# Designs tried in a protein design run: designed miniproteins, single chains, continued (5). Part 12

Each design is a single chain, and the fold is of that chain. pLDDT is the mean over its residues in the fold that is shown.

## One batch from the design tools (miniprotein)

Design m16385
Fold by ESMFold2-Fast:
Structure m16385 (fold): chain A 64 residues (1-64)
Amino acid sequence: VEEYAKKAAEAAEKGDGKTGAEYGKLAWQSGQTNERAAMAAAVGGAAGDGKMGKLGAERAIQSG
């Protein structure tokens, strides 16, 4: 969901990597695939969760 991605981005900007990664994971699960999932995972990765960032991007690519 887009709101989780935005919350993750906000937390990452504040330097709160843990909160950013947590919301990034929630957005990725809600979005499942496509651009939303990739964006949420990228934000989570920027917040310190690079593994989630890669997983979300790969899933978005697979969904088309």
Scores: mean pLDDT 59

Design m16386
Fold by ESMFold2-Fast:
Structure m16386 (fold): chain A 75 residues (1-75)
Amino acid sequence: SDEIEWYRRILLSEGEEGQKLLDEYIAKHNLAPDEPDELVRLKIAAEYQILENGDPETRALVEEALEKARRELEG
C-alpha cells in the first residue's frame, strides 16, 4: 500500500530528504514540532511493523531503523 511504502521511505531516507519526509509525517499526524526525530522514527517503525504484518524482509528493515534511532537517542 502507499502508506507502507511511505513509511519505509521515511525510515530508510537520510539527510535533507529524510528530514523532509519526517516533517511531512509530523504535519500529517499533528505531532509536536519539538518531538525528537528519533522518537518520531520509532513511532513510524512501530506503525510499519503493524502494517506489514510479519514480513521477514520488512522486519529486518524496521530493526535497522530502530537501531539507528536508538543510537541517535544515546548520543
Scores: mean pLDDT 70

Design m16387
Fold by ESMFold2-Fast:
Structure m16387 (fold): chain A 100 residues (1-100)
Amino acid sequence: NDSVLSQIRAAVQQFVDRMQTLSASQQQAYLDRFADLVADIPFDVRRQIVRNLRQAIASTDDAARQAQVDAVMAVLATMPDSVRQRVLQAVQQVIASIPA
């Protein structure tokens, strides 16, 4: 579902932007929370998504950050809608838990 992928891209971008304002210990805590929320997806897929999110958060260059976001979206494009919906919900839940 292209609509879900578009929503995930927007949510991931918001997540990365919010995470870049936090300390390294807070970034790790929220990434761990995300990983726990998606524990039911295949381990290799989950590990790849978390790795690309971590690299996007650590990126000081917009092009490098966008490349990591694109890598997350490419993985999700190969996954069933149930996995895409799970990732969308997990990203939204983590964003909602970050202080304003």
Scores: mean pLDDT 86

Design m16388
Fold by ESMFold2-Fast:
Structure m16388 (fold): chain A 100 residues (1-100)
Amino acid sequence: MELIRLHAEFANRFLGLSVTEDVTLPKSEAQEMMFEMMESMGLIKVDREKKKVTATSEQAKKIFGKEEMSEEEAFEKWLKYAEEELKKSYPDVTFIEFIK
């Protein structure tokens, strides 16, 4: 099972959690939590049966660089964007770690 470790600030801002310590969870669970949050914000629409993501807002289209993509591509592009945004305030912090 692929695991992902997320810094508390990342988990709070991008997964909608309220935690004080880093969180380790399955990559698939982190992906679903992020997609649910992004859908609730009107940024994307996820077709979970077809494994496709559509960027619905102008902001999301800019972040992803295209309108339609795979779930894996959407997750990877969003993680990169989110980490780059947090690193503007905290350049020396590791926000995301993939654990095999």
Scores: mean pLDDT 80

Design m16389
Fold by ESMFold2-Fast:
Structure m16389 (fold): chain A 74 residues (1-74)
Amino acid sequence: MLNELIEEINKTAEILKLSEEEKKKLIEVAERAYKAQAAGQTALSPELKKEWEELQNLIKKRYEENKEEVEKLL
């Protein structure tokens, strides 16, 4: 469910210490991807794919910056 996805994003943002703006952007992109998949679209649009790749790079960077904290929570 979309609400469960948003809750998981909020938890991930807390663990990775994302800013409110970064969290909001992640939720927006995730909602758009979720709605596209629910509509039967198997591929993201080029624009959405670019935004998703940028967010994945941000998440990887935040993970590396907070790796010790993340590993303690696992």
Scores: mean pLDDT 73

Design m16390
Fold by ESMFold2-Fast:
Structure m16390 (fold): chain A 66 residues (1-66)
Amino acid sequence: SQAILEEYQKQADELYAKNPEAGEEEVEKLLEKLAEALGLDFEVLKNGYLNKISEEDRERLEKLAE
């Protein structure tokens, strides 16, 4: 759902705030952990949810997942 992605984005933002040079690797690990914790398949989260979220949220998540 949208709320699940918002929680991921919040945690990703916090990670970047603490480690501005952390980069995509740490955020990808966070995405994987979030998918597992929420009972979602990583590919479903990445491929399914990206198509259902706002353009801005999709761009943020895609950038972090690259």
Scores: mean pLDDT 58

Design m16391
Fold by ESMFold2-Fast:
Structure m16391 (fold): chain A 72 residues (1-72)
Amino acid sequence: MEEERRRIERAGEEGRRLAEEALAENPELSEEERERAIEAAGLAAALAAMPAEKQRELAKKAGVPYPFLPIP
């Protein structure tokens, strides 16, 4: 199921790119905080690209709450 993996990776890359553009104008974030936020946005976008069933299963295994609350 290479197609699913490809979709997830692509979503993650797009999420990182959009976060970089949005956060580039945010002066209150440190360089480290900005990098962490970009990573988190990429992961959130990748997770959102998964089917809901797999999102729930992954959240359960990772011990994180579901549904995820992405902050745009």
Scores: mean pLDDT 68

Design m16392
Fold by ESMFold2-Fast:
Structure m16392 (fold): chain A 83 residues (1-83)
Amino acid sequence: MSDEEIFKKTIEHLKKMYEKLKEQAENSKDPKVKEIFEKMSKMYEDTIKELEKYLKEKDYEKGYKVLQETDEKIKELNDELRK
């Protein structure tokens, strides 16, 4: 697949994950769990905006860096949910 196709599919996937995490945050009664899902959804929202910008600019290198940074932070937050 081209970088453009990868980015478009990734953005679509992240938008779906954002909606799911937002729903989980709204439905969470545990304040700690709610805070973690809110942080995750905010990170995906910010990542989507950055990727859409880089897709328009065709700056795929910066987009991949943003994805890597987001993946690392999401892994850390997921580890907190599992404790």
Scores: mean pLDDT 83

Design m16393
Fold by ESMFold2-Fast:
Structure m16393 (fold): chain A 80 residues (1-80)
Amino acid sequence: MKEVEELYERVLKEIDELKAELPDMSVEEAKARLEEVVRRAAEELQKMLEIDKERALEYAKELERKLREVGEELRKMAEE
């Protein structure tokens, strides 16, 4: 229970930090950081699924939505 929440909060923090740093990054740097965060989110989600499948699926939807929002902002940055 607490373990799943800790994994979720860690990934959420990385996404929030990336979003805050986006305006100060180049498009290339932002792409590299987003790919890294997505990879880590996938790894942490696998761990969550092993602990509590139902809770992990709920958190997965939330993480997917937030990552999509960051991807949208990055796309807008690429247009300069």
Scores: mean pLDDT 80

Design m16394
Fold by ESMFold2-Fast:
Structure m16394 (fold): chain A 93 residues (1-93)
Amino acid sequence: DAWEELVAALREFQALAREVARKYASLKNKPASLEERLRAISERAVALGDRIAAADPDNPAEVAALLAEVRALTEELRALGKEIDAAEEEEKK
């Protein structure tokens, strides 16, 4: 079901976002560039979440478009998470 897939993708994104935010919070030195990108992704995620809450589950085109946006944001968040992991690794050496 496309709606169930969208809900699952959103939950995966939210879990990843909590993990990335937790990792960022644990950094001793918090680069402004990473903070800006995390803020931008968070703002876009809130807006996307509002659109999903307002979406018609029976509109497959709308659901597919929202799913694609959730997946794109998840990829951006995953890339940011890798940069945060690299910053954490720098602190450990």
Scores: mean pLDDT 85

Design m16395
Fold by ESMFold2-Fast:
Structure m16395 (fold): chain A 63 residues (1-63)
Amino acid sequence: SEAKAAPGNGGGAVGAAGGGASGSPEQARLHMFKGKASPGAGRNGALAGGGDEEAAEAAQVGA
């Protein structure tokens, strides 16, 4: 599948939305992942959630 139009990248679970971007403390992300998925992986990683500004930025520059 294409990374630009696939749920694999459009979900925001690219690691940045849950592990590195939103969550400053890496330990907190690990603990959350143990009980659930990455904190906000679904919410922050929604197609228009955490990736909205990134997608819009890249889309506008790249088109």
Scores: mean pLDDT 44

Design m16396
Fold by ESMFold2-Fast:
Structure m16396 (fold): chain A 78 residues (1-78)
Amino acid sequence: TKMWEEIKKAFIEQSEKAVKAAEEDEELAKELAKVLPQIEEDARKLSKLNKELGEIAQKFKDTLEEIYKEIEKKEAEK
């Protein structure tokens, strides 16, 4: 339905905005890293219900993992 396509579009747009904001704000990146385990579980659940939604959630999770790695790298440097 049209509503479903609008939901997918909104999810993608929100994910892209969150990534962009996290790139510019270290504190926001740290807060997003805290929700990474929940995103991973949500990705698994969505993958079981609808593979397309699961793929979108997985991409969001993968992006957050990269942000988390950058945070860990900065903390390791001091």
Scores: mean pLDDT 70

Design m16397
Fold by ESMFold2-Fast:
Structure m16397 (fold): chain A 78 residues (1-78)
Amino acid sequence: DDHRRLAERHRRLGEEHRRRGDYESSVRHYFQAAGHYLQAGDREGAAELLRQASEDYEKLGQTELSEIARQEADAIAS
């Protein structure tokens, strides 16, 4: 599945950017990965990436966006 492969690639890119403190790039890659996991039918994978995006938003001081991403992750995982 191309979507699963794309999700895994974006997850790795997000992790790489996060390690260097580039939370703006990290959050974008985590959202791309979550979308691709959803297209692949991997709801748990998508929810985990949205939780990671929520944490990146906290690092950016974007508390409102962090809460929205966490709520979306919880809805997907249920």
Scores: mean pLDDT 89

Design m16398
Fold by ESMFold2-Fast:
Structure m16398 (fold): chain A 85 residues (1-85)
Amino acid sequence: SAAIEAAIAHLEEAIRAAEAGDLEAARKHLQDAEVYLRKAFGQGAVSEEQFFAAAQAISEALRALDAGDTEAAIRHAREAIEILR
């Protein structure tokens, strides 16, 4: 699915941005990943279980980023990628 591939690509960019210390870019890519994840769910490209698990992981990554915990943000973004693969 193009929407799932886009969600994963944005999650990978969020990890790269967080590793580089670009928290604004990391946040934007996590938000873009949520948009594509919702699109994929609406198109039936991901199961309900995968959708809720990935959405929770992205939400946890955003919360970690807001708390300044970039290591946790990266970990949760990776969890979202694994759920969607």
Scores: mean pLDDT 92

Design m16399
Fold by ESMFold2-Fast:
Structure m16399 (fold): chain A 68 residues (1-68)
Amino acid sequence: MSIEEQLEEFDKRFSELFSKHGRELFETASPEQLAALGRQLREVREQLKAGMPVEEAVERAEELILAT
């Protein structure tokens, strides 16, 4: 799978995660927690570009969302 295909798959699955958890996240998280989550999610996307498997990137993104 190309890097472009992996990023597309990640972005699709990430959108599904935010559709599933976004309401609860915005109802319970502080602005500071949301800012920290945003930084951590950007790091996951950069690691995906550096060769992290898409499955691992999605799992880490979901864990970060659920931990917030």
Scores: mean pLDDT 79

Design m16400
Fold by ESMFold2-Fast:
Structure m16400 (fold): chain A 75 residues (1-75)
Amino acid sequence: SAELKEAQARLNAAMTAAAREVLGSVDPSVVPTEEQIARLQAAAAETLRALAAESKDPELKAKLEAFAERLAAEA
């Protein structure tokens, strides 16, 4: 679906931006600290909540909200 593809693209862009800010690099050889991982998980949860708030699909909205809550619990 177009909405799912848009949500995936926005999440990918947001996570790339967050990785650059938190890690200073997207190099896969970089080993993040536990604090950096927690910040990335928090950023992912916030992005998912924003996507859920904008979603027109109730099923997708519920799934995004559930995933955000799971990531927030891990952060």
Scores: mean pLDDT 75

Design m16401
Fold by ESMFold2-Fast:
Structure m16401 (fold): chain A 88 residues (1-88)
Amino acid sequence: DRAALQARVAALTAVLADEAAPAEVRLAAARELAAIYAEDPSLIEPALPALERAALHDASPEVRREALAILVDVGIEELVRAVEKVTS
């Protein structure tokens, strides 16, 4: 159910942005966001601001790395779409 996945993304985004949560909990949230992105990339849009903050500013290097990996994949997908539009 896409609506259930959208609600899950919102909940995981809140956890990732929660500086009071343990790093392991924020890392688990980032990893689950990565898994949801792999299944349906269109669901990641509301998480992008939290992923950007996590990649730049999270206290955990592992959380920063995971958030950056998702953002790189998102950036590659956007570039592929832009190239397809120009070359078609």
Scores: mean pLDDT 82

Design m16402
Fold by ESMFold2-Fast:
Structure m16402 (fold): chain A 91 residues (1-91)
Amino acid sequence: DEEKLKEILSLAEPLYDEFRKFLEENKDKSLAEKTKELLKKYEPELEELKKKKDTLRVRAIAVALTAAALDEIGREIDAELEARRAALAAL
């Protein structure tokens, strides 16, 4: 189980970077729109992997997508907080 976890994380790392890049390239879209487009882009690959019963790769994609989406939410929150701090400093 620990060996499978390491394999999943190893597969998830490059996917996480790819998903983060996609979200950054689509930063002008709402969070809901860019996450929907990201899921849509990878939906055919996920379905193919599920059909092949490639559970490790399916889990790697799920882990990478979840992590990338959570980090994007965090980035947008941080940007809002920074904007509010700058507005207060201008007073």
Scores: mean pLDDT 78

Design m16403
Fold by ESMFold2-Fast:
Structure m16403 (fold): chain A 74 residues (1-74)
Amino acid sequence: SLAREAASDPEGVVARARALLTEAGHAELGERLAALVRDSGDPFLRYGAAVIAALLEEGRVEEALRAAEALLAS
């Protein structure tokens, strides 16, 4: 599950979301997301990063970008 993935490998999940956002042409957004998750340590933000990575892996780029922007606004 995404929640278990975010809990067991939070650093890997954040790195994957960042890499996928960079591949989609949104490197700045990926850096901002990675910084937010590192600074807060919040399980909610880690779970959010896992959701963003999963959406990008499914090719759902528009939904992933909306999710990332919403997470950064929180």
Scores: mean pLDDT 81

Design m16404
Fold by ESMFold2-Fast:
Structure m16404 (fold): chain A 85 residues (1-85)
Amino acid sequence: SATEIAKEGAELLVEGAKKNDTDLMSEGSGLVNRGVGLAVQEKDKEALKIALEGLKEAAKVAKNESVKESLEEGAKEIEEILKEL
């Protein structure tokens, strides 16, 4: 489901951000993007909120400033999507 994909992606993204692990962040971002895409098609606000919470948490724990800024931008994009649904 969109919710399960978003949750798995968020968990990997948070772990990757904490460790500054590019491979985990890449995998997590890919799953978050898939989950968001499915959630938009299905109008699944729960999956979008899970993705949003994951991006915000990843940004909070990220020690690399560029990673943090990218995650914050992603979170803002999901907030805008949620406003349109």
Scores: mean pLDDT 87

Design m16405
Fold by ESMFold2-Fast:
Structure m16405 (fold): chain A 101 residues (1-101)
Amino acid sequence: STKEKIKKLLEEYDKEYSEKVAELEKAGKLEEAEEIGKEVFFEIIKKLFEEMDFEQLRVAVIFLADYLERKDLKEKVLAGEFSEEEVRELLEELLEEIEKL
């Protein structure tokens, strides 16, 4: 079940965040904690999108396109102009763009 796989990925995220980030936060190393937290987040998100169905992938691309102010792309995704394969490629490209911010 996709729901059970997502739940396990969220549990993995919570564990890795607690192990890698919480100790840095306790030490007052907030900038380092933010950087490592971002890395853990993107690793889990990449695993998550492999488990998403087409509608979930479309919603993810819409949110990422909106965040990056790609208004034309958001409109086309909302209109259903992309195949599942094209949506997966767009998701990977948008995630890479956000990761580099």
Scores: mean pLDDT 78

Design m16406
Fold by ESMFold2-Fast:
Structure m16406 (fold): chain A 61 residues (1-61)
Amino acid sequence: SMEQELQKKIQELDEQIRQLGREAQRELQRARSLEEADEISERYGRKVSELVAQKTELEKQ
């Protein structure tokens, strides 16, 4: 059904968001400066925001 397809897409986006969170955490642990940490946070924040926006649109309709 369309509902099952929608739920699968949402689950896939959730997994991608969780994976990005884990990757961000690893890179932040290796950051050598506050500037490097800020760059990492901004870069991953943008990617997560894009996926969250996609998920929100799917959950909305």
Scores: mean pLDDT 85

Design m16407
Fold by ESMFold2-Fast:
Structure m16407 (fold): chain A 112 residues (1-112)
Amino acid sequence: MAIEKLLERARELGVEEELERLKRQAEEAGLPRVEIVARLAEALVQAHAAKLLEENNLLEVPEDLLKKLEELARRYEERVARAVEAGDEEEILRITEETIEEIDKLIEEYKK
């Protein structure tokens, strides 16, 4: 369920190919399912952020935006680590969607 939802979201965001590649690598490595979910979720967030920066011509990321993205990444890592320890795949999905929304809002601030 959680892996399938992440792949569907990746397709909607145009980054499915990267997630499919990582899913195969993680499965071949024999990782627990919750860890696979966490790795795919992180990759989804990173791929989405990179694509939005490129689409908005932010190839040289402004220092203040970079700092905000780094702060968001730290919060994301902490929250996901706790969800992995709890074995809560659904919480990883919730954290991931909240983080995507925050990335969208941050980049919108630099479009205006």
Scores: mean pLDDT 82

Design m16408
Fold by ESMFold2-Fast:
Structure m16408 (fold): chain A 80 residues (1-80)
Amino acid sequence: MKLTIVGTDGKIYEAESKEEAIKILEEEAKKKGLDPEKTKFQIIVKGKIYTAESAEEAADIIFENLDDGGIAYVDMIKPL
């Protein structure tokens, strides 16, 4: 199964597993100067918006809602 993840900066990533998706989301949070454990992820899949409290939860939402070749749009919400 191969899914496409589009970040808020327009960067496109491909993930074949939840583990790959988690790593992509955590590395992108770190590149933006955010703590991945304190970063919330907003996910848009199939016209629905979800909020995840961790990269692991975000990956679960993505893989539970998308089929092979599906696209997820992800935004990172800074902690207060």
Scores: mean pLDDT 78

Design m16409
Fold by ESMFold2-Fast:
Structure m16409 (fold): chain A 96 residues (1-96)
Amino acid sequence: MVTLRIESVIKVKPGKVEEAAELLRERAATLAAAPGVRSVELELEVDEEKQEVTARETLVFEASALEAALQAARPTWEKLMSLAESIEITSVEAEF
């Protein structure tokens, strides 16, 4: 069992902040539904003035499940990337 904690700051194209937040929620739901994923927790902070979304994500999963879970979430991730000016991963913490 692995616990992964990721913090990211996504700078979003003007007017796309709410759509980006929705895509992050959809991605978390897709990951949570994947075989071998036990739980996904997502906290979002939206700053419309800066056009930024800060995402804090905690995943609990079987190590062998990660690749398939990420592949299932790929379409949502690709759409999120199309709305993003930049994506900065500010923290990654893994417990095995």
Scores: mean pLDDT 86

Design m16410
Fold by ESMFold2-Fast:
Formats: sequence, C-alpha cells, structure tokens
Structure m16410 (fold): chain A 93 residues (1-93)
Amino acid sequence: MLSKEEVHQLVILEMHIVGAETNIILAKRALEKGKYDTAEKLLKSAEETIKIAEEMLEEMEKNHPEVDKEKLEELRKRIEELKKEIEELKKKV
C-alpha cells in the first residue's frame, strides 16, 4: 500500500501536469487572437510548471519502488509531449 505522502505526491504531480496543459491551451487561444505577449507569458509558466513536474517524477522513479511504474511512464510521456508542444508554440511567438 502506498503511503499517504506518496499518494499526495502523485496527486500534486498530476495537478502540475494539468496546470501546464491548461496554460498551453490558453496560450494557443492567445496566439489565435494575436495576443503574443500573453501567449509568451503562458508558455513560460507552462515550462516552469513542467520542470517542477519532471523533477518530482525523477524523484519518484528513483526513491519510491512501490509506485506503479506504468503510471510513472504514462506521466513521463505526457511531460515529454507537453515539452514538445511548448517548443513548437514558442516558434510562433
């Protein structure tokens, strides 16, 4: 059984990923409206949030052997896809 602390870390990690996804969606909408300054700020916020999520994921992969490895691999794939999307959108700002 996962500790309460490990469950809390997984929830926080997923919330960071969702937060970055939300900022990317808002950045796309800002770009469609020609609000380049707003889009740039949202993409920077998404990058900072993803960096935190990646650091949390790396700690969990190394230090928490009881965590579902398939779930961690899914979260890592989401992080990498979001990093790619941010870089593509930054080219449009």
Scores: mean pLDDT 83

Design m16411
Fold by ESMFold2-Fast:
Structure m16411 (fold): chain A 104 residues (1-104)
Amino acid sequence: SEFQNLMNKFLDEMNRFAAEIKRHASRKDTKGANREAEKLIDYIEEMEKKSTDAKVKEILATTKKRLEEALAKYKDDPEALFRAIETVQGEFVILSSLALEALK
């Protein structure tokens, strides 16, 4: 479905940012990890602004809030930040799957 393809594209991009955050975390580069997390938040905000689908907007808004909370909580712990972002990605997959099932 177009919805599933769109959600998969968002997840692929989130995975790219998560990989960069992990790379910075492995080097103990807290500033680099935070910068990549901020870029991910900016990406989600731009995608929410461009979306015309109310459910897509809701999922992206929820994801953005959860990412902002993770960054605020783990700004000094890049390994914990990376784990928190993986949790948010899992939540995104669940929300997307529930939305897709509701359309059947």
Scores: mean pLDDT 88

Design m16412
Fold by ESMFold2-Fast:
Structure m16412 (fold): chain A 84 residues (1-84)
Amino acid sequence: SLSPEEFEVEVLQALGEIYYAIGLNDYKRGNYEAAAESFKKAIELYEQALELARKHGVSPELIRDIEANLEEAKKLYEEAKKKA
């Protein structure tokens, strides 16, 4: 069963994924300012998830997944900012 700490990490990652998806939709539509704001929110949520994951010793696989999602969100944030 998930510990409360693991559950919080998963919730933060899921919220980050939602904002990332919103950002992708706006990016595809040429709404680069809106996309940048959504990617920025995803970055904040992934960074919070990563900090908690590392602090509470959650699985290396989950940590790597969060790190990969964070890297992608940062790349798209920079791309959206350049096109805005």
Scores: mean pLDDT 89

Design m16413
Fold by ESMFold2-Fast:
Structure m16413 (fold): chain A 91 residues (1-91)
Amino acid sequence: MPTAEEVEADLRAAVEVLVEGARRNDARLQTAGAILAVGAVINAEKVLEHGSEEEKERVREALRRAARELREAAPDDPLAQLVADDLEKTA
């Protein structure tokens, strides 16, 4: 089972790669960031289904934070906004 800490780390990595990809207009980095985000969401869903209430709340807060960071750092990037929408819906 993935831990809440692992999900937090994966979401942070996904945000960093997506934001850098948007900043550079680098389609390869944007694709890599989106793939990282998908993996983080899959692991987040596992914690939300099977984790403790503390772990579930930690993961929900991490998802909301990641979505907010993407919206603030890459507001004009369609892929970053699509990922932010998915993260918010998962929380």
Scores: mean pLDDT 88

Design m16414
Fold by ESMFold2-Fast:
Structure m16414 (fold): chain A 85 residues (1-85)
Amino acid sequence: MKERLLAEAEEIEATNPAVAAALRALTEQTEEARARALELLAGVSEEAMEAAVAEVLPLAKEFEDGDAEVNRALLALAIAKALEL
């Protein structure tokens, strides 16, 4: 699952390096990665969050349920797309 997010990051890097960097940060099991994810989450309104989650929902269906880190990474990806990062 984390490996798939890394592959997505590499694919997106050519078109949007900021989103790729955010995905890579979220796949890392470090305090820095978590701090970056929290920063992305803190700036987002509830409406933008809901819209972004709906956009990323098809990707969520490709991952196993119960992996909190993957779910958080998908949520932050949705937020990054909502903010055009």
Scores: mean pLDDT 56

Design m16415
Fold by ESMFold2-Fast:
Structure m16415 (fold): chain A 91 residues (1-91)
Amino acid sequence: SELEALAEEYKARYAADPENPVNIAELGVAYAIEGDYEKAYKYVKEALELDPLNPYVRSLARAAALELERQGKVAMAQKILDEVERIVKKS
């Protein structure tokens, strides 16, 4: 499917540049698509901690949360959204 293809693309981008916070956030989205909810949360949090003011990182964190919500993981989606909200209010 198009979602599985996107997840593989994001994993490949991460492998090419694993220190880039945008690529770490993309990896979080990839794991959300695959249903690995714990890894999705882990990598999204890592990206937000490394580059909290980056609008691409925050956008990808919200994308991961929406994918988790679509799959019924509402509580974990809310945790990600709360992290994004906390960072925005602190800046």
Scores: mean pLDDT 86

Design m16416
Fold by ESMFold2-Fast:
Structure m16416 (fold): chain A 65 residues (1-65)
Amino acid sequence: MLSEEEKKQAEELQKWIISRFQAKSLEELRQLATGEKKEEIIKEARERGFSDKAIEYALETISKM
C-alpha cells in the first residue's frame, strides 16, 4: 500500500508524463509507460525526486488503463 504522499507523487507523475510527452490518448499514454520511452520516463522522474514506489505505481496504473 502506498502512503498518501506516494499516491500524490504518482498522480503528479502521470500528469507530468502526459504534458512532457504530449500524450493525446490512453493508447499513447500506455505506449509511453511500456515502450521505448519507459526508461527515459523513469530516469527523469527519479531526477525530479519521485520515489521508486510512486514511479512503479504510476506506470502500472497507466499500463492497466
Scores: mean pLDDT 80

Design m16417
Fold by ESMFold2-Fast:
Structure m16417 (fold): chain A 102 residues (1-102)
Amino acid sequence: SAALAAARAELEAAEAALEAALAAGDEAAALAAAERVVEAAERLAALAVEQGDYELALEALERALEALRRALRALTDVELIFRAVGLIIRVIGDKLDLELSI
């Protein structure tokens, strides 16, 4: 669907923004990009579930976890670290809920 293609493109764009922020050493930009990856991945996962594509939904959530893990490794600011950890907990919860629904 056009919505699935758009969600996938946004996820890829957000992941590219994370790579750029990490290469620049910009912690705030890296977390902002990782948050954008989470939003894009959650949208892609929701659309994938509506179409019965649970494998794509799980892949999207795993990509969100990888983005958060990479951002977290670059963070030295305690407030940004707590925000990243909170997002990791949220995405793990989303993934567990999805796995229990299959």
Scores: mean pLDDT 89

Design m16418
Fold by ESMFold2-Fast:
Structure m16418 (fold): chain A 96 residues (1-96)
Amino acid sequence: SEADRILAEGVNEAARLVDEAEKITGKKLGLQLEMRPLADGSLELRARVVDLETGEVIAETPPIRLSPDDIEGARQAHRALVEVAKKALEKAKKES
């Protein structure tokens, strides 16, 4: 679906920014996605950037509610994914 495409693009862009932060810091960083099904058929999405050696959460999104084929919700999730990765990258640049 169009919503799935928008979400996939958000994940890919966020992963690219996390890779850049990893290169700057020399740390092993990962983008973690948590999806929780809700009783009404929607999903709650939360994303975080973590240090894979320590488990430290570097940056995290607020919970995001997604309905099936919700294009605007997918756009909000895309923006939140990119922003959490940008926060991790900004912290990386300040530490270097």
Scores: mean pLDDT 85

